# Ledger of designs, part 8: designed miniproteins, single chains, continued (5)

Each design is a single chain, and the fold is of that chain. pLDDT is the mean over its residues in the fold that is shown.

## One batch from the design tools (miniprotein)

Design m16262
Fold by ESMFold2-Fast:
Structure m16262 (fold): chain A 100 residues (1-100)
Amino acid sequence: MSREELEVETLKALIDMAFALAKNLIKQGKVDEAIEFLERFTDLLAEKAKTLSPEQRKEVAEHAKKSFEDLIKEAEKAGVSQEDLDRMREVAEKGIEKLK
């Protein structure tokens, strides 16, 4: 595995860990904290992805997109308000755009 391939897999693992933490915060009713955490995490992710090729950044972005889609579905099932679900979608869209 190349250093670049290892970096992509590392970023995917960090995404999985970050979203597991966000899901736990949502289950605890800490929706604002989950949103703020994800906003900061997507900024960090975008910074770390700058050294990757466009194809590798796209792979990381697709993984992040799926993770956001799954999180929003779980949040909806947990009874998170429409306003907060829309805030989560905005964080997802802005975060993914930074990876392009």
Scores: mean pLDDT 86

Design m16263
Fold by ESMFold2-Fast:
Structure m16263 (fold): chain A 93 residues (1-93)
Amino acid sequence: SMAERIAKLRKEAKKLLLETGTNLGLAVSYARRGDFERMDEYVKKAQENWKKYQEVYAELLKLSDPEEQEKLKREKEIIDKFVKGALALIEEL
């Protein structure tokens, strides 16, 4: 059903966001230790997870009703600011 497809996409989006956050946290940890090779590795993993999240988000948005689309767009704006902010901070480390 459409509801089952939406539920699966929401679960996948949540997993990808958690993995993005985890990899960004690891990148910061390695940067603080001066391990820039490991930092770069985890930044790349975070960027790939965030790219996949954006693809899942786009599909989820197309399948959602107008009220859910508005909620998803507001949540996405907040998430985008945090992810972009974290990546900018890591580049300054």
Scores: mean pLDDT 87

Design m16264
Fold by ESMFold2-Fast:
Structure m16264 (fold): chain A 71 residues (1-71)
Amino acid sequence: MLEIPEPISEEERRKVRAAIDKLLDEQEGISPSEKAARFTAANILLSVGATIEEVAEAAGLDPEKVRELVK
């Protein structure tokens, strides 16, 4: 069996994008341009197969909160 970090599937990428967008909408003190930049960075990492943790870090979000919304 392959013992590699669990890759984000295409369906999981959609869920992660939705979770990131929702969490960024709920962030106070973030400008619309900063929100867009963080969302774009997260989406780029998703496109290259980054983990949920890496994507959440790029968006400036808590990885645990992202995982909670993805389940």
Scores: mean pLDDT 74

Design m16265
Fold by ESMFold2-Fast:
Structure m16265 (fold): chain A 81 residues (1-81)
Amino acid sequence: MIDKELLLRAIALALRAIGLIIEAERLGVPEAVELAEKALELAREALRALDEGRLEEAERLLAEAEELLEKARELIREAKA
């Protein structure tokens, strides 16, 4: 059975990444777009790992995605300043 908590985390990360891509593109911050796109890719890899029962790998991928999203958010905040 897929871990529901990790599944919900992966979905939430993917949605946050999509939102940041849209915001970064609107503000013209290509570095933030690249980071958010990479985070989205990692969230998709985490979903595949969950489907295959690789829970530790999924957790690691989600942690990496979260770090990239935070960096993208920092760049977007700087662009708004």
Scores: mean pLDDT 84

Design m16266
Fold by ESMFold2-Fast:
Structure m16266 (fold): chain A 70 residues (1-70)
Amino acid sequence: ERVERLRRGVEDVKAGTDELEKNPNASKEDAEVGLTNARGLLALGQADPDMPEEDIKLAEESAKRLEKLI
């Protein structure tokens, strides 16, 4: 259950990041919220040995992309 919730969170953050990058009027506040969520998911994923590496990398990538939008 915890791993499933983290994986859904990572997918949601990726989708949100994709939308923010496509929007020239993207709010810095929205990017900051996304970054906080991505960083939290990355930290929780790295602490969980059952978390797939692909999902950890996706959270890390999303965080890097969001940092560039702020």
Scores: mean pLDDT 80

Design m16267
Fold by ESMFold2-Fast:
Structure m16267 (fold): chain A 94 residues (1-94)
Amino acid sequence: MEVLEKVIAEDPNNSAAYFYLGLEYYLKGDYDKAIEYFEKAIELDPNNSMAWYYLGLVYEEQGKLDKAKEYYKKAIELDPNNELAKANLEKIEK
């Protein structure tokens, strides 16, 4: 989104803007770009449980289940009420 790109240009430390860019690319199926932006979001704000969760989803889609487990566990650690991360972790840890 043009608005998100402008926000990042004005404040390169805006973790939320990077998270929403990651989500945009994830929804487009551009997983490499989604990973880049989600990683930047967690670099700036390591407590963004949803960014960790979506990184888990991207790695699961790529068949990288060990990485997906790691990121889902981190999302749950940061937000114990993240039922989506818990459900996906349970499916992998069968």
Scores: mean pLDDT 82

Design m16268
Fold by ESMFold2-Fast:
Structure m16268 (fold): chain A 60 residues (1-60)
Amino acid sequence: MKLSKEEQRKLLEAADFPPFDLDGEVNRSARLAIERFQAKNGLPVTGEPDEATLKALKEL
């Protein structure tokens, strides 16, 4: 699943990552940011943009 530009921005902000470019695809940097976001929000740490992770991003 691809991350939208808005989801990428929210993910980086919520995970306290400095701004950097994401291709919209889940790459190694995106997976690390996703894992940090999942850990901060009490979600299963899968490193994947699953439905629960995307739903949490929309609630920000």
Scores: mean pLDDT 66

Design m16269
Fold by ESMFold2-Fast:
Structure m16269 (fold): chain A 64 residues (1-64)
Amino acid sequence: STLEELAEQYKAKGEEAEKAGDLETALRHYEKAAVLYTLLGKEDEAKEAAERARRIAKELGIPT
């Protein structure tokens, strides 16, 4: 897979984990997606993934 396909896969896995209530797994997948989208120069997608990760981290009590 390309880096773009990998970023899309991490975002999709994050969404699946979030729907399942597995917030720890969702957080890790969204963080990976955000990093990959940033490397690809996809600022809107990177920001969206990072915002989802930040929201989940706060819900888990992880300092952000």
Scores: mean pLDDT 86

Design m16270
Fold by ESMFold2-Fast:
Structure m16270 (fold): chain A 58 residues (1-58)
Amino acid sequence: STAEEESRRKARELGRELGLPEDVIERAAELAGRAARQLGRALSDSEVRTIVNHVASQ
């Protein structure tokens, strides 16, 4: 869905901005896409930031 695609794109953009490894960026994008699917909407910037930070701390 467009909401999932947008959420994945936002996660990738933020991860690259933060200089995260590509594998971490893709993991964050996958989680953001799943979260958007469960919520039935695109994630906000703050929700994306929370997911990216969570994945980066794993």
Scores: mean pLDDT 88

Design m16271
Fold by ESMFold2-Fast:
Structure m16271 (fold): chain A 80 residues (1-80)
Amino acid sequence: SSLEEMKRIVERAKEIALSEDPFDREIGIALLEIVRGIAKSENDKEGVAYANEALAEVYESLGRTDLAEQYRKEAEEIKK
């Protein structure tokens, strides 16, 4: 399904975003944001929530607790 394909892409992008290389991290985060945007445009609430959870984990790893909490809250509100 398209949702399963999206989840696979999110997991790969998350791996890149969790890299120790700051440029790879920037690329991974950008990919996660792109996938989240596509899910939003397709009205795919499950996809948006999944991408938000991945972004929350990435930002938490970077010490960006403010952004991590924002993405986590949005994921919870999307009706999982």
Scores: mean pLDDT 84

Design m16272
Fold by ESMFold2-Fast:
Structure m16272 (fold): chain A 92 residues (1-92)
Amino acid sequence: SHMQELLEKARELLEEAEEYIKEGKLEKAQELVEEAIELLEQVLDELPLEAQILLGIAKILVGVNKLLGKPDEELLRKAIELLKEAIEIAEK
């Protein structure tokens, strides 16, 4: 389904973001997390409420990183954790 394809693409972007975090490339990781959020927002109304809440919290953390002028690694890691949990709930 279209939703499953978007969930898979979002997961792949989050896994790529984790690799960039390991390399210290936090700006690139931030871009990939933002792309994953955009994909999940395309199917927002199809997500379970719990997944929508996790997506909302992750979006706030990613937004805070933009205000800092440089991404914070801990905020990125937490956003990725929440987004992966949202995807897992949506696949249930």
Scores: mean pLDDT 88

Design m16273
Fold by ESMFold2-Fast:
Formats: structure tokens, sequence, C-alpha cells
Structure m16273 (fold): chain A 90 residues (1-90)
């Protein structure tokens, strides 16, 4: 795994931890987003098309959380930036 992909994963993990600590994101929502990002990482071992499909599902999961958490724009922006960075590294 590239250092850039590892950094993106660590950044998302840190943001999820902070969002949970602040109460902005509940444990179920955090688990859903973390699982989605994990699927992208697993899909990367299969190929770029699988990674892109997993990324689309991840963004859909994040957008579903956005509908419940209108004030979580920073978390959404972080998730989108992490996905863009990951896909640019493929």
Amino acid sequence: MSPEIQAAAAHVGAALTLARASGALGPEAAATIRAGFGRIMEALETGPEEARAAAARFLADVRAQAAKLAAAEELIALAEAAVDHLLASL
C-alpha cells in the first residue's frame, strides 16, 4: 500500500474518532463510514474498477449520513477528499 493511501486512511480514521468524541457522529454512522472505506481498500487488491465501485458506495453512505447530519459538512468534505486522493493514486 502506498504511503499516500495509508495517510488518507489514517486521516479518515482520525476524523471519525474526533467526530465520535464530539458527539457529531454516532457509533453506527461511524461504523458504516469506516466499513465503506475498508471496502475501498479491499477492492484495490482486486483492481481499479472494483475500487471505483467501492468508492461510489462509500460516497453514497457518506451522503446518507449527510441527510441525517446537516451540520457535518466538514466530515463529508474530508471523505470526498480522501476518496479523490485515493483514486488519483491508482
Scores: mean pLDDT 67

Design m16274
Fold by ESMFold2-Fast:
Structure m16274 (fold): chain A 51 residues (1-51)
Amino acid sequence: ALPEAVFNGDYDALADYLREHLAANPDDAVAHEALATALREAGRDAEADAE
């Protein structure tokens, strides 16, 4: 789950971090779910739909 209290609405930075993590760990299902959530919160819905 996304730790909202830690990330104060900087979901673009969170999404970019998670993308770098997933480049090294492509089978991390929790990171894919977190990335989709971060992308939707950032308004990057087309990218979220790819996760």
Scores: mean pLDDT 72

Design m16275
Fold by ESMFold2-Fast:
Structure m16275 (fold): chain A 66 residues (1-66)
Amino acid sequence: SPLQKALDALMRAAKAVQEGNVEEAEKYIKLARDYAAQVPDPAQRTALLNAADRIEKEAKEVKEKK
């Protein structure tokens, strides 16, 4: 489902941030947003997009340290 695919992409993005792999994190953040847009429940869609925004902020912080 789009929900499961968005969640999987968010988990992969978060792992990439932990590993300092900004390029991989940005790739999965984009993928998570693309799948989140396909989620029919507005509350779930908003929660997924907020999670992606949080991970993107963490990725930017990692990028600034490199």
Scores: mean pLDDT 84

Design m16276
Fold by ESMFold2-Fast:
Structure m16276 (fold): chain A 63 residues (1-63)
Amino acid sequence: DLAVGAELAMRVGGLSREDAEYIVELVEKNPEWSDEELGEKISEKTGVSKEKAIGMVKAIRSL
């Protein structure tokens, strides 16, 4: 699950494995946060745009 989510985030986000793993773990640990809240946090941590980060969260949550 984490590995599959990380591969997806790397392909969609163009991110390092470390950043992709961080994203998947953040999404899994915070089911109560909205896609927008998670996207903002990811954008701040990884430097990707908020729009792209929200898209990655939605993709991971669809797995």
Scores: mean pLDDT 75

Design m16277
Fold by ESMFold2-Fast:
Order: structure tokens, then C-alpha cells, then sequence
Structure m16277 (fold): chain A 82 residues (1-82)
């Protein structure tokens, strides 16, 4: 389904964002987190009630990565991307 595709896309974007964050590539990590948030929010819009907790969890993970990137760089605009 469209929601399942969006959840998969969000999950992959989170995995990439986590890798970039670990590598110190903070701007790229924030961009990957923004993509994850967009995909997770799409899953919330088109998904079933059963998919809501997973979509919310992915969105929160993305926000956390963006906030960590902002903290590490001192650039609050990176947090605003998520």
C-alpha cells in the first residue's frame, strides 16, 4: 500500500540519517531526517490506525536526529528541517 511504501521510505531515511550522524556529516544527516519526517507524515495521512504508532515513532526519531545535528553544529536551521 501507499502507507507501507511511505513507512519503508521513512525507515530507510532514518537508517541513512543515523549513519551520517555517526560519521559527523551533520547537515546531510539533517537532510535525511527531513526526508524521513516527510515520509512518516505521509504514512500518517494515508495509513490505517494500526500504522499510526509506527509512523509517529519514525517521525520522532527523525526530529531527534535533526535536533542532535543542530546541537553538534550550533546551527538551529538544521532542527527546522524536521
Amino acid sequence: SEAEEALEKAKKAIEEAQKLLKEGRYEEAAEAAAKATEAALKALKVGSKEQIPKAIGLALAAVGIALEAALKTGDPSLAAKA
Scores: mean pLDDT 84

Design m16278
Fold by ESMFold2-Fast:
Structure m16278 (fold): chain A 58 residues (1-58)
Amino acid sequence: MEVYEAIAVIPKTSEDELALRPGDRVELLEEVDENYALVRSLKTGEEGLVPKSYLRKL
């Protein structure tokens, strides 16, 4: 699986988004567009959209 780490606080501003804290690890499920990815939290198992610019590939 492709694992990424959040490098900033990501707030949940809509129902489709996932809230993350710096250091939270996610599995990449799909690159939705140029700016957003659908990911799954490895901590909670929740899925949602996050900005790709706030993720670092491990």
Scores: mean pLDDT 80

Design m16279
Fold by ESMFold2-Fast:
Structure m16279 (fold): chain A 84 residues (1-84)
Amino acid sequence: DAAEAAARARAYAEAFRRAAELAEDPEVAEALRELAEAYARIAEALAAGDFARAEAIAREAEALWNSLPPEHQREALELVQEAA
């Protein structure tokens, strides 16, 4: 349901925010902060029942992730696992 999906999105946002605090590389920290903001906005859209907006933001988050260099993706994933 929308409430469960919103709660999951908020959990992802928190994990990304925590990972950003652990990041020593400023570019990785910035990407993680942008992902945290995106997932917080997804949670707000889902809570409001705006599924079209949530989907659009999710696609923007995917595009951001896919635009990152492989080294930044690897570091970000390790930091997210460490923060979880």
Scores: mean pLDDT 85

Design m16281
Fold by ESMFold2-Fast:
Structure m16281 (fold): chain A 111 residues (1-111)
Amino acid sequence: MIEEYEEEIKKNPDDATAWAMLGLEYLKEKKYDEAEEYFKKAIEINPDMAGAWFNLGRVYLEKGKYEKAIEYYEKAIKIDPNFEAAWYNLGKAYEKLGKYEEAKKYFELAE
């Protein structure tokens, strides 16, 4: 799977989707620094890719950088307000910061 996305990037280095998919594969393997690099490349090519902003938020959540994760999830929601997973992960990030009232609000918005 990784090799398929690397081949696609060699053929079309401005394919934001291929960069985002490569980032997702590295995120699954908990290779957070590589995942971050690839999602940032996807966003550089297509800044309106809500999924790439969301997954960058996931990388930062896993790295324990909750405030930065919130920033990236908010960016995903501004692009796609119906992105239920981003609202849910906003709630999770606020919960990690001990901000339980904010967490509850965002969990309710995810429904």
Scores: mean pLDDT 87

Design m16282
Fold by ESMFold2-Fast:
Order: sequence, then C-alpha cells, then structure tokens
Structure m16282 (fold): chain A 61 residues (1-61)
Amino acid sequence: MPSLEELIAELSKLAKTLDEETQKKVEKEVLRIYMEYEEGKISEEEAKKRLLELIEKVKKL
C-alpha cells in the first residue's frame, strides 16, 4: 500500500487537473484527514483509506 506522503502527492497531482472550486474542496478534505491523523483522532490506516477513497472520487469527476 502507498505511504501517506505518496497518497497526498497523487491527490495533489489529480487536484491540479480540476477546476479551481473543486481543487479547493479536495485540498480542504486532504488537510482535514491529515489534521485528524496528526491529532490522533484516526489511525494511519484509516487516514490512508480516506485518502484512497478521495482519489477514487476525484478520478470519477
């Protein structure tokens, strides 16, 4: 499974292909997931799962 850093990098690349409004929404969601992980509210596995789900949603747009 990719690292958190690799998943964030992939989302960053995908977000750059989107319109400005959608890019801002994706960036906000990534930041929220990362903050929840750093605060200990979610595990690394849960953070990776949420980032992967976000990647799949972005790919379908």
Scores: mean pLDDT 80

Design m16283
Fold by ESMFold2-Fast:
Structure m16283 (fold): chain A 82 residues (1-82)
Amino acid sequence: MEEKKEEALKYFEKAVEAARNGDYQTAIDYAKKGAELAKEAGPEALRVLLEMGRLVMSDTSISKEARDAILKVLDEAAREAL
């Protein structure tokens, strides 16, 4: 499960970078990919998704629109993981 967690975080870092660059659609696509991989992390799925949410919330360079959309993707994935 470590590989899925690491891949999820890598895709999520790409989502954050895209969001900082104003590439809203690319940010959402990477966030969805990261969230899907995080769901496959087994018992750590929810923890990984929560850490991703903290990363987005703490980054003041991300627009409100991109932040809200990414958080919605993570919320939907967390609900599915439970």
Scores: mean pLDDT 78

Design m16284
Fold by ESMFold2-Fast:
Structure m16284 (fold): chain A 58 residues (1-58)
Amino acid sequence: LEEQEQRILEANRDLFQQAQELYQQAQAETDPQKKLELLQQAMQVQAEAQRRGAELLA
């Protein structure tokens, strides 16, 4: 059980890291359209990570 949970947590950690990287790219971006796209991608990845985390508690 713990081994499988650890693998899921590691995969979920990667998603949170990707979301953070997208947020940082969005902050550095000067083009409004590209900035919005990066923010939208970051939100999607973060939502996915949160959803998977919630499933671990079910």
Scores: mean pLDDT 76

Design m16285
Fold by ESMFold2-Fast:
Structure m16285 (fold): chain A 81 residues (1-81)
Amino acid sequence: MELLKEALELAKEAVKAAKAGDKEKAVELLAEAVGLVAIAAGRPDEAEEVKKDMKEYLSTLSQEELLEEAEELAEDLEESI
């Protein structure tokens, strides 16, 4: 599924950003990836809301926690494709 592959690439870029200490970029990329997952799950109407809520949540995390979230999402998506 094309959307899940795009979400995986965004999650991988989020891992790179988190490792580089770019928390703002990592948050943005992860929120976008989760939004695409919502669309792929058949809930496009919820994608913007999920993206916004996830961005707010992720922005409260430490760099280490944000890296863990990004790595977990990337692994889950890679296994799903």
Scores: mean pLDDT 82

Design m16286
Fold by ESMFold2-Fast:
Structure m16286 (fold): chain A 97 residues (1-97)
Amino acid sequence: MRFKGERPLTPEQRERAHQLLEEARKLIDEAVKLIDDANAGKISPEEAKQRVNELIEKAEKLVDEADRLARGDSVLQTEVALVRMEIAVVKKEVENL
């Protein structure tokens, strides 16, 4: 009837989605700091691009898993969309290095 049919989305699945989104946001924050360090001349733009792309790839995988768990939860779906937007902004910023 909904999602996986016979198995409803549990509170534990919702909490796991929140934890995945929190972990993804930590990776995004680390990526932003690397971009800031590159702009300040503390690391090379090439090194920053490599490290940021690795962090973004990990964050995208976490967000994708959270999105699968968040189906049917409007609050979690909004949080997923916000994290995806943050990833898009970081991708644009790292491209401009």
Scores: mean pLDDT 82

Design m16287
Fold by ESMFold2-Fast:
Structure m16287 (fold): chain A 95 residues (1-95)
Amino acid sequence: SQRERELAQRYVAVEIRAIGLEIDMELALEAGLLSEEEAKKVKELLEKAKKYAKEAKEALDAGDLEKAEEYLKKAEKYLEEAEELLREAAAAFDA
């Protein structure tokens, strides 16, 4: 169905975004732009996002589109929080 395809696309986008943020975090940490405490916070947010992404995939595989959407929204929220933290760290360096 169209809804199932849309949710599957959102799941793939969440996975790709999480990988990109992990790379950005590692690069920022190596460059000295991110503290150890900030890196830990980003890691915790990414682990929460991965947990909800896994739950979303399990719901998709079971045909539970409502649960899949709920879990994807949670994963997306944690990815947004991780992205904001990395953006704030970069902005502090550029100031």
Scores: mean pLDDT 88

Design m16288
Fold by ESMFold2-Fast:
Structure m16288 (fold): chain A 101 residues (1-101)
Amino acid sequence: MITLSGGGTYKEGSTLTLTGEASEDVNGKVRWFKQKEGEKPELLVKDLKTVPGYPRVSASGSGTKFTLTITNLKKEDSATYYIAAETEKGWVWSEGVKVTV
């Protein structure tokens, strides 16, 4: 299981921090996703590396704790965010957290 925290309402220009915590160690295969209302999920981070096109996004973490950071928040960052991680038991997904800017 993986728990995601840090959702809520943020001001434009502030920094978003989302924290994912897995109940068991992950093998470093961690992915972060963003889904806007009525749109398909977008991959932001693959295996702790930021996907090209998201210069305000960074990710870090190891073991059981992982962080997504988005600096200089814009209204376009309003979305539901998800984390997925590979464990000994296979891929586990968080429930989504809603972010409003």
Scores: mean pLDDT 81

Design m16289
Fold by ESMFold2-Fast:
Structure m16289 (fold): chain A 70 residues (1-70)
Amino acid sequence: SSEQEKLLEEIKEKLKEIIEAVKNGDFEKFQEKLKELQELIEQALKAGVDQSKIEEIVREAEEEINKILA
């Protein structure tokens, strides 16, 4: 549905904000954006978004963060 697609896009945008905070060494912004991401994931799951789709997107962002920190 269009609502599910919108929520997935919002999760992707939030993950980009988290990656930016990591690049900038902004720990406070990182924690703030992580909390916002958790709230978006809960909303997406309640809206019927596939958990495995969310996990795939999050995993890709975690790989990007690991490259920045290496």
Scores: mean pLDDT 87

Design m16290
Fold by ESMFold2-Fast:
Structure m16290 (fold): chain A 63 residues (1-63)
Amino acid sequence: SFISNLSQEEVLAVARYLAENPEARERVRRLQEEIQKAEDEEKIRELRKRLEEFVAEILREVR
């Protein structure tokens, strides 16, 4: 929802940040992996919220 509503400029800004920051890229990868492995809807929602919050943090830092 939040991620799907990002503008093209915001998507590119996040992609650039992740390309330049391997630790941040690994954190996103781990969260996405945990979401894929999660069997509980509440757990999936919590993980998605954490991912959305991290993406929002990146956007605040690069803007």
Scores: mean pLDDT 80

Design m16291
Fold by ESMFold2-Fast:
Structure m16291 (fold): chain A 129 residues (1-129)
Amino acid sequence: SMKEEYLKQLQESLVRMGELAARVPEVLPVLREEMERIGRVVEDGDPTIGPDVRELLNVGVQGIGNSKTVEDAREIGRLVGNGLSHLLSSASTETVKQVAEVAREGERRVREEAERLRARAEEEARRAA
């Protein structure tokens, strides 16, 4: 179904954002902002699950921030994605679609910021050598 496709896209975006934050920890504030955007879209579309989604995403960001490996962050992303998919199973297809679209845009912003921060760190390292 289209809802299952959106849930899969959402899970994949969350895993990739977690991996990016593990590789470039300085991107964590942007990841937090993107999780807050996802939480707001859920609360607007389905207020009954909004608080549970917000708590899950907050725990996920904290877990990723505390992770020391990309593998650990990927697993946290998977667990958060599975939990979010379970909570969103009762939501409308339109709400799930909007959440997946916001997550995809969030992944793009996290990736762009991670690339910017990495390029800056490389330039600073080159100047310090």
Scores: mean pLDDT 87

Design m16292
Fold by ESMFold2-Fast:
Structure m16292 (fold): chain A 88 residues (1-88)
Amino acid sequence: SEELKKGYLASLDALKASLEDYARQVMARLTPEQRAEVERRLAEFNAKYDEYKKKIEESTDLEEIKNIMREFFKDAVDFRGYLDALAA
């Protein structure tokens, strides 16, 4: 349904915004070299976000949308774990 699709898009946007904010917080405490790697990984994550968002917006198949959301969530968990390790 369109309402369910809107919910997935909102969740994807919220997760991206949360990770960008967290990355900025973590970067404030890092060396220039570590900041450069966070920026590179953030750029990679944002590129995936843009691709996934476009695929969800263009899709009418809820199963396809769910699969895209699962892949994005895995990427988000991996990036969050990387940031958590740097924050420790």
Scores: mean pLDDT 87

Design m16293
Fold by ESMFold2-Fast:
Structure m16293 (fold): chain A 73 residues (1-73)
Amino acid sequence: SDLDRDAETAARHIPELVERAKQAAKEGKKNEAVSLIVALDIYETVALMAGREDLAAEIRKARDEVKKLYESA
């Protein structure tokens, strides 16, 4: 399905999005960091809808790490 394809695409791009989000948070680029956190939330939802609980858990963990960096900035 298109959703399964979207989940595969998300899985490939999640590491890049996480690193971009962490860097934005560390640099105090709050709008960019928030936008990337929202993107990770959307990908978590896509992963859950595709039945990819493993991917959703990894995205959630990474997002929480980014949020901690954002809150510490």
Scores: mean pLDDT 80

Design m16294
Fold by ESMFold2-Fast:
Structure m16294 (fold): chain A 56 residues (1-56)
Amino acid sequence: MEEEKELERVRQALDALRKVMSKEDVINALRHIAKQTKSPKIKEELEKRMEEIRAE
């Protein structure tokens, strides 16, 4: 349950960042968050989002 709440917070933060930051800055921020998290589920979500952003 706590991990699900953290994923939701990450998604909300990502959406907010994409509105005010450049594509490269968002990718760098996600990379830093991925390095700090110990949850494999959160890391996978962040890596997926980074790939989607890079593909744009």
Scores: mean pLDDT 75

Design m16295
Fold by ESMFold2-Fast:
Structure m16295 (fold): chain A 70 residues (1-70)
Amino acid sequence: SAKELLLRILAHELRELGLSDEEIEEILALVQAGKLEEAKALLTRRLREKGHSEETIEGMVKGLEAIVAA
């Protein structure tokens, strides 16, 4: 499905940003459970821990929202 493809792309981008497979799986599990606000909060925390800018974090959060809305 288009959503499965978009989630794979997101997972790839998160690996490039330095998240582990375990951290990515935790975020995706929250998305699959319909816990979008928890998924966004965890994504924000993990990217901030890796030293990413607020602009990068905002872009990734908006990307997650767009995937869930699809």
Scores: mean pLDDT 87

Design m16296
Fold by ESMFold2-Fast:
Structure m16296 (fold): chain A 88 residues (1-88)
Amino acid sequence: LEEEIKKIEEQIKKNPSAELYNKLGELYFRAGEYEKAIEYYEQAIKLDPNFAKAYINLGKAYLALGERRKAYEYYVKAADIELEKLRA
């Protein structure tokens, strides 16, 4: 897990992307580091505001912290993004 985190951090230094920040967040989530996972998912959304997977992952992380209302809000945002793609 630590080696996987370092590998993704090196990739981010070379070429940052929403996908890489989301993957880094997923690794911290698996480590139980939910607040760090949230920080990286927020970076992913900052780079790609339509990255629905990062919003789903934010919801999961907030749910793990007991923040049920915030989790619900992020799940709704992810659903809205996916629905807009279907309407386009």
Scores: mean pLDDT 84

Design m16297
Fold by ESMFold2-Fast:
Structure m16297 (fold): chain A 66 residues (1-66)
Amino acid sequence: EEEDLANPSLEAAWKWLEKGHQAYVEGNLEEAARYYRLAAEIFEQVLGPDHPLAKAARAAAERYEA
């Protein structure tokens, strides 16, 4: 997790996005929010916060963060 943030890559971002989706399907919204947040941080670093992928991952993280 911290290593992926130190060396951000699209591969790492997609890995965490996939884990977030898996957690969501399993009904674990807390874990889904955590993985979506990590994916969002990496997408924001690599593509910028205005990119559609960064915005989508951030929105998903915030939605399940409550």
Scores: mean pLDDT 78

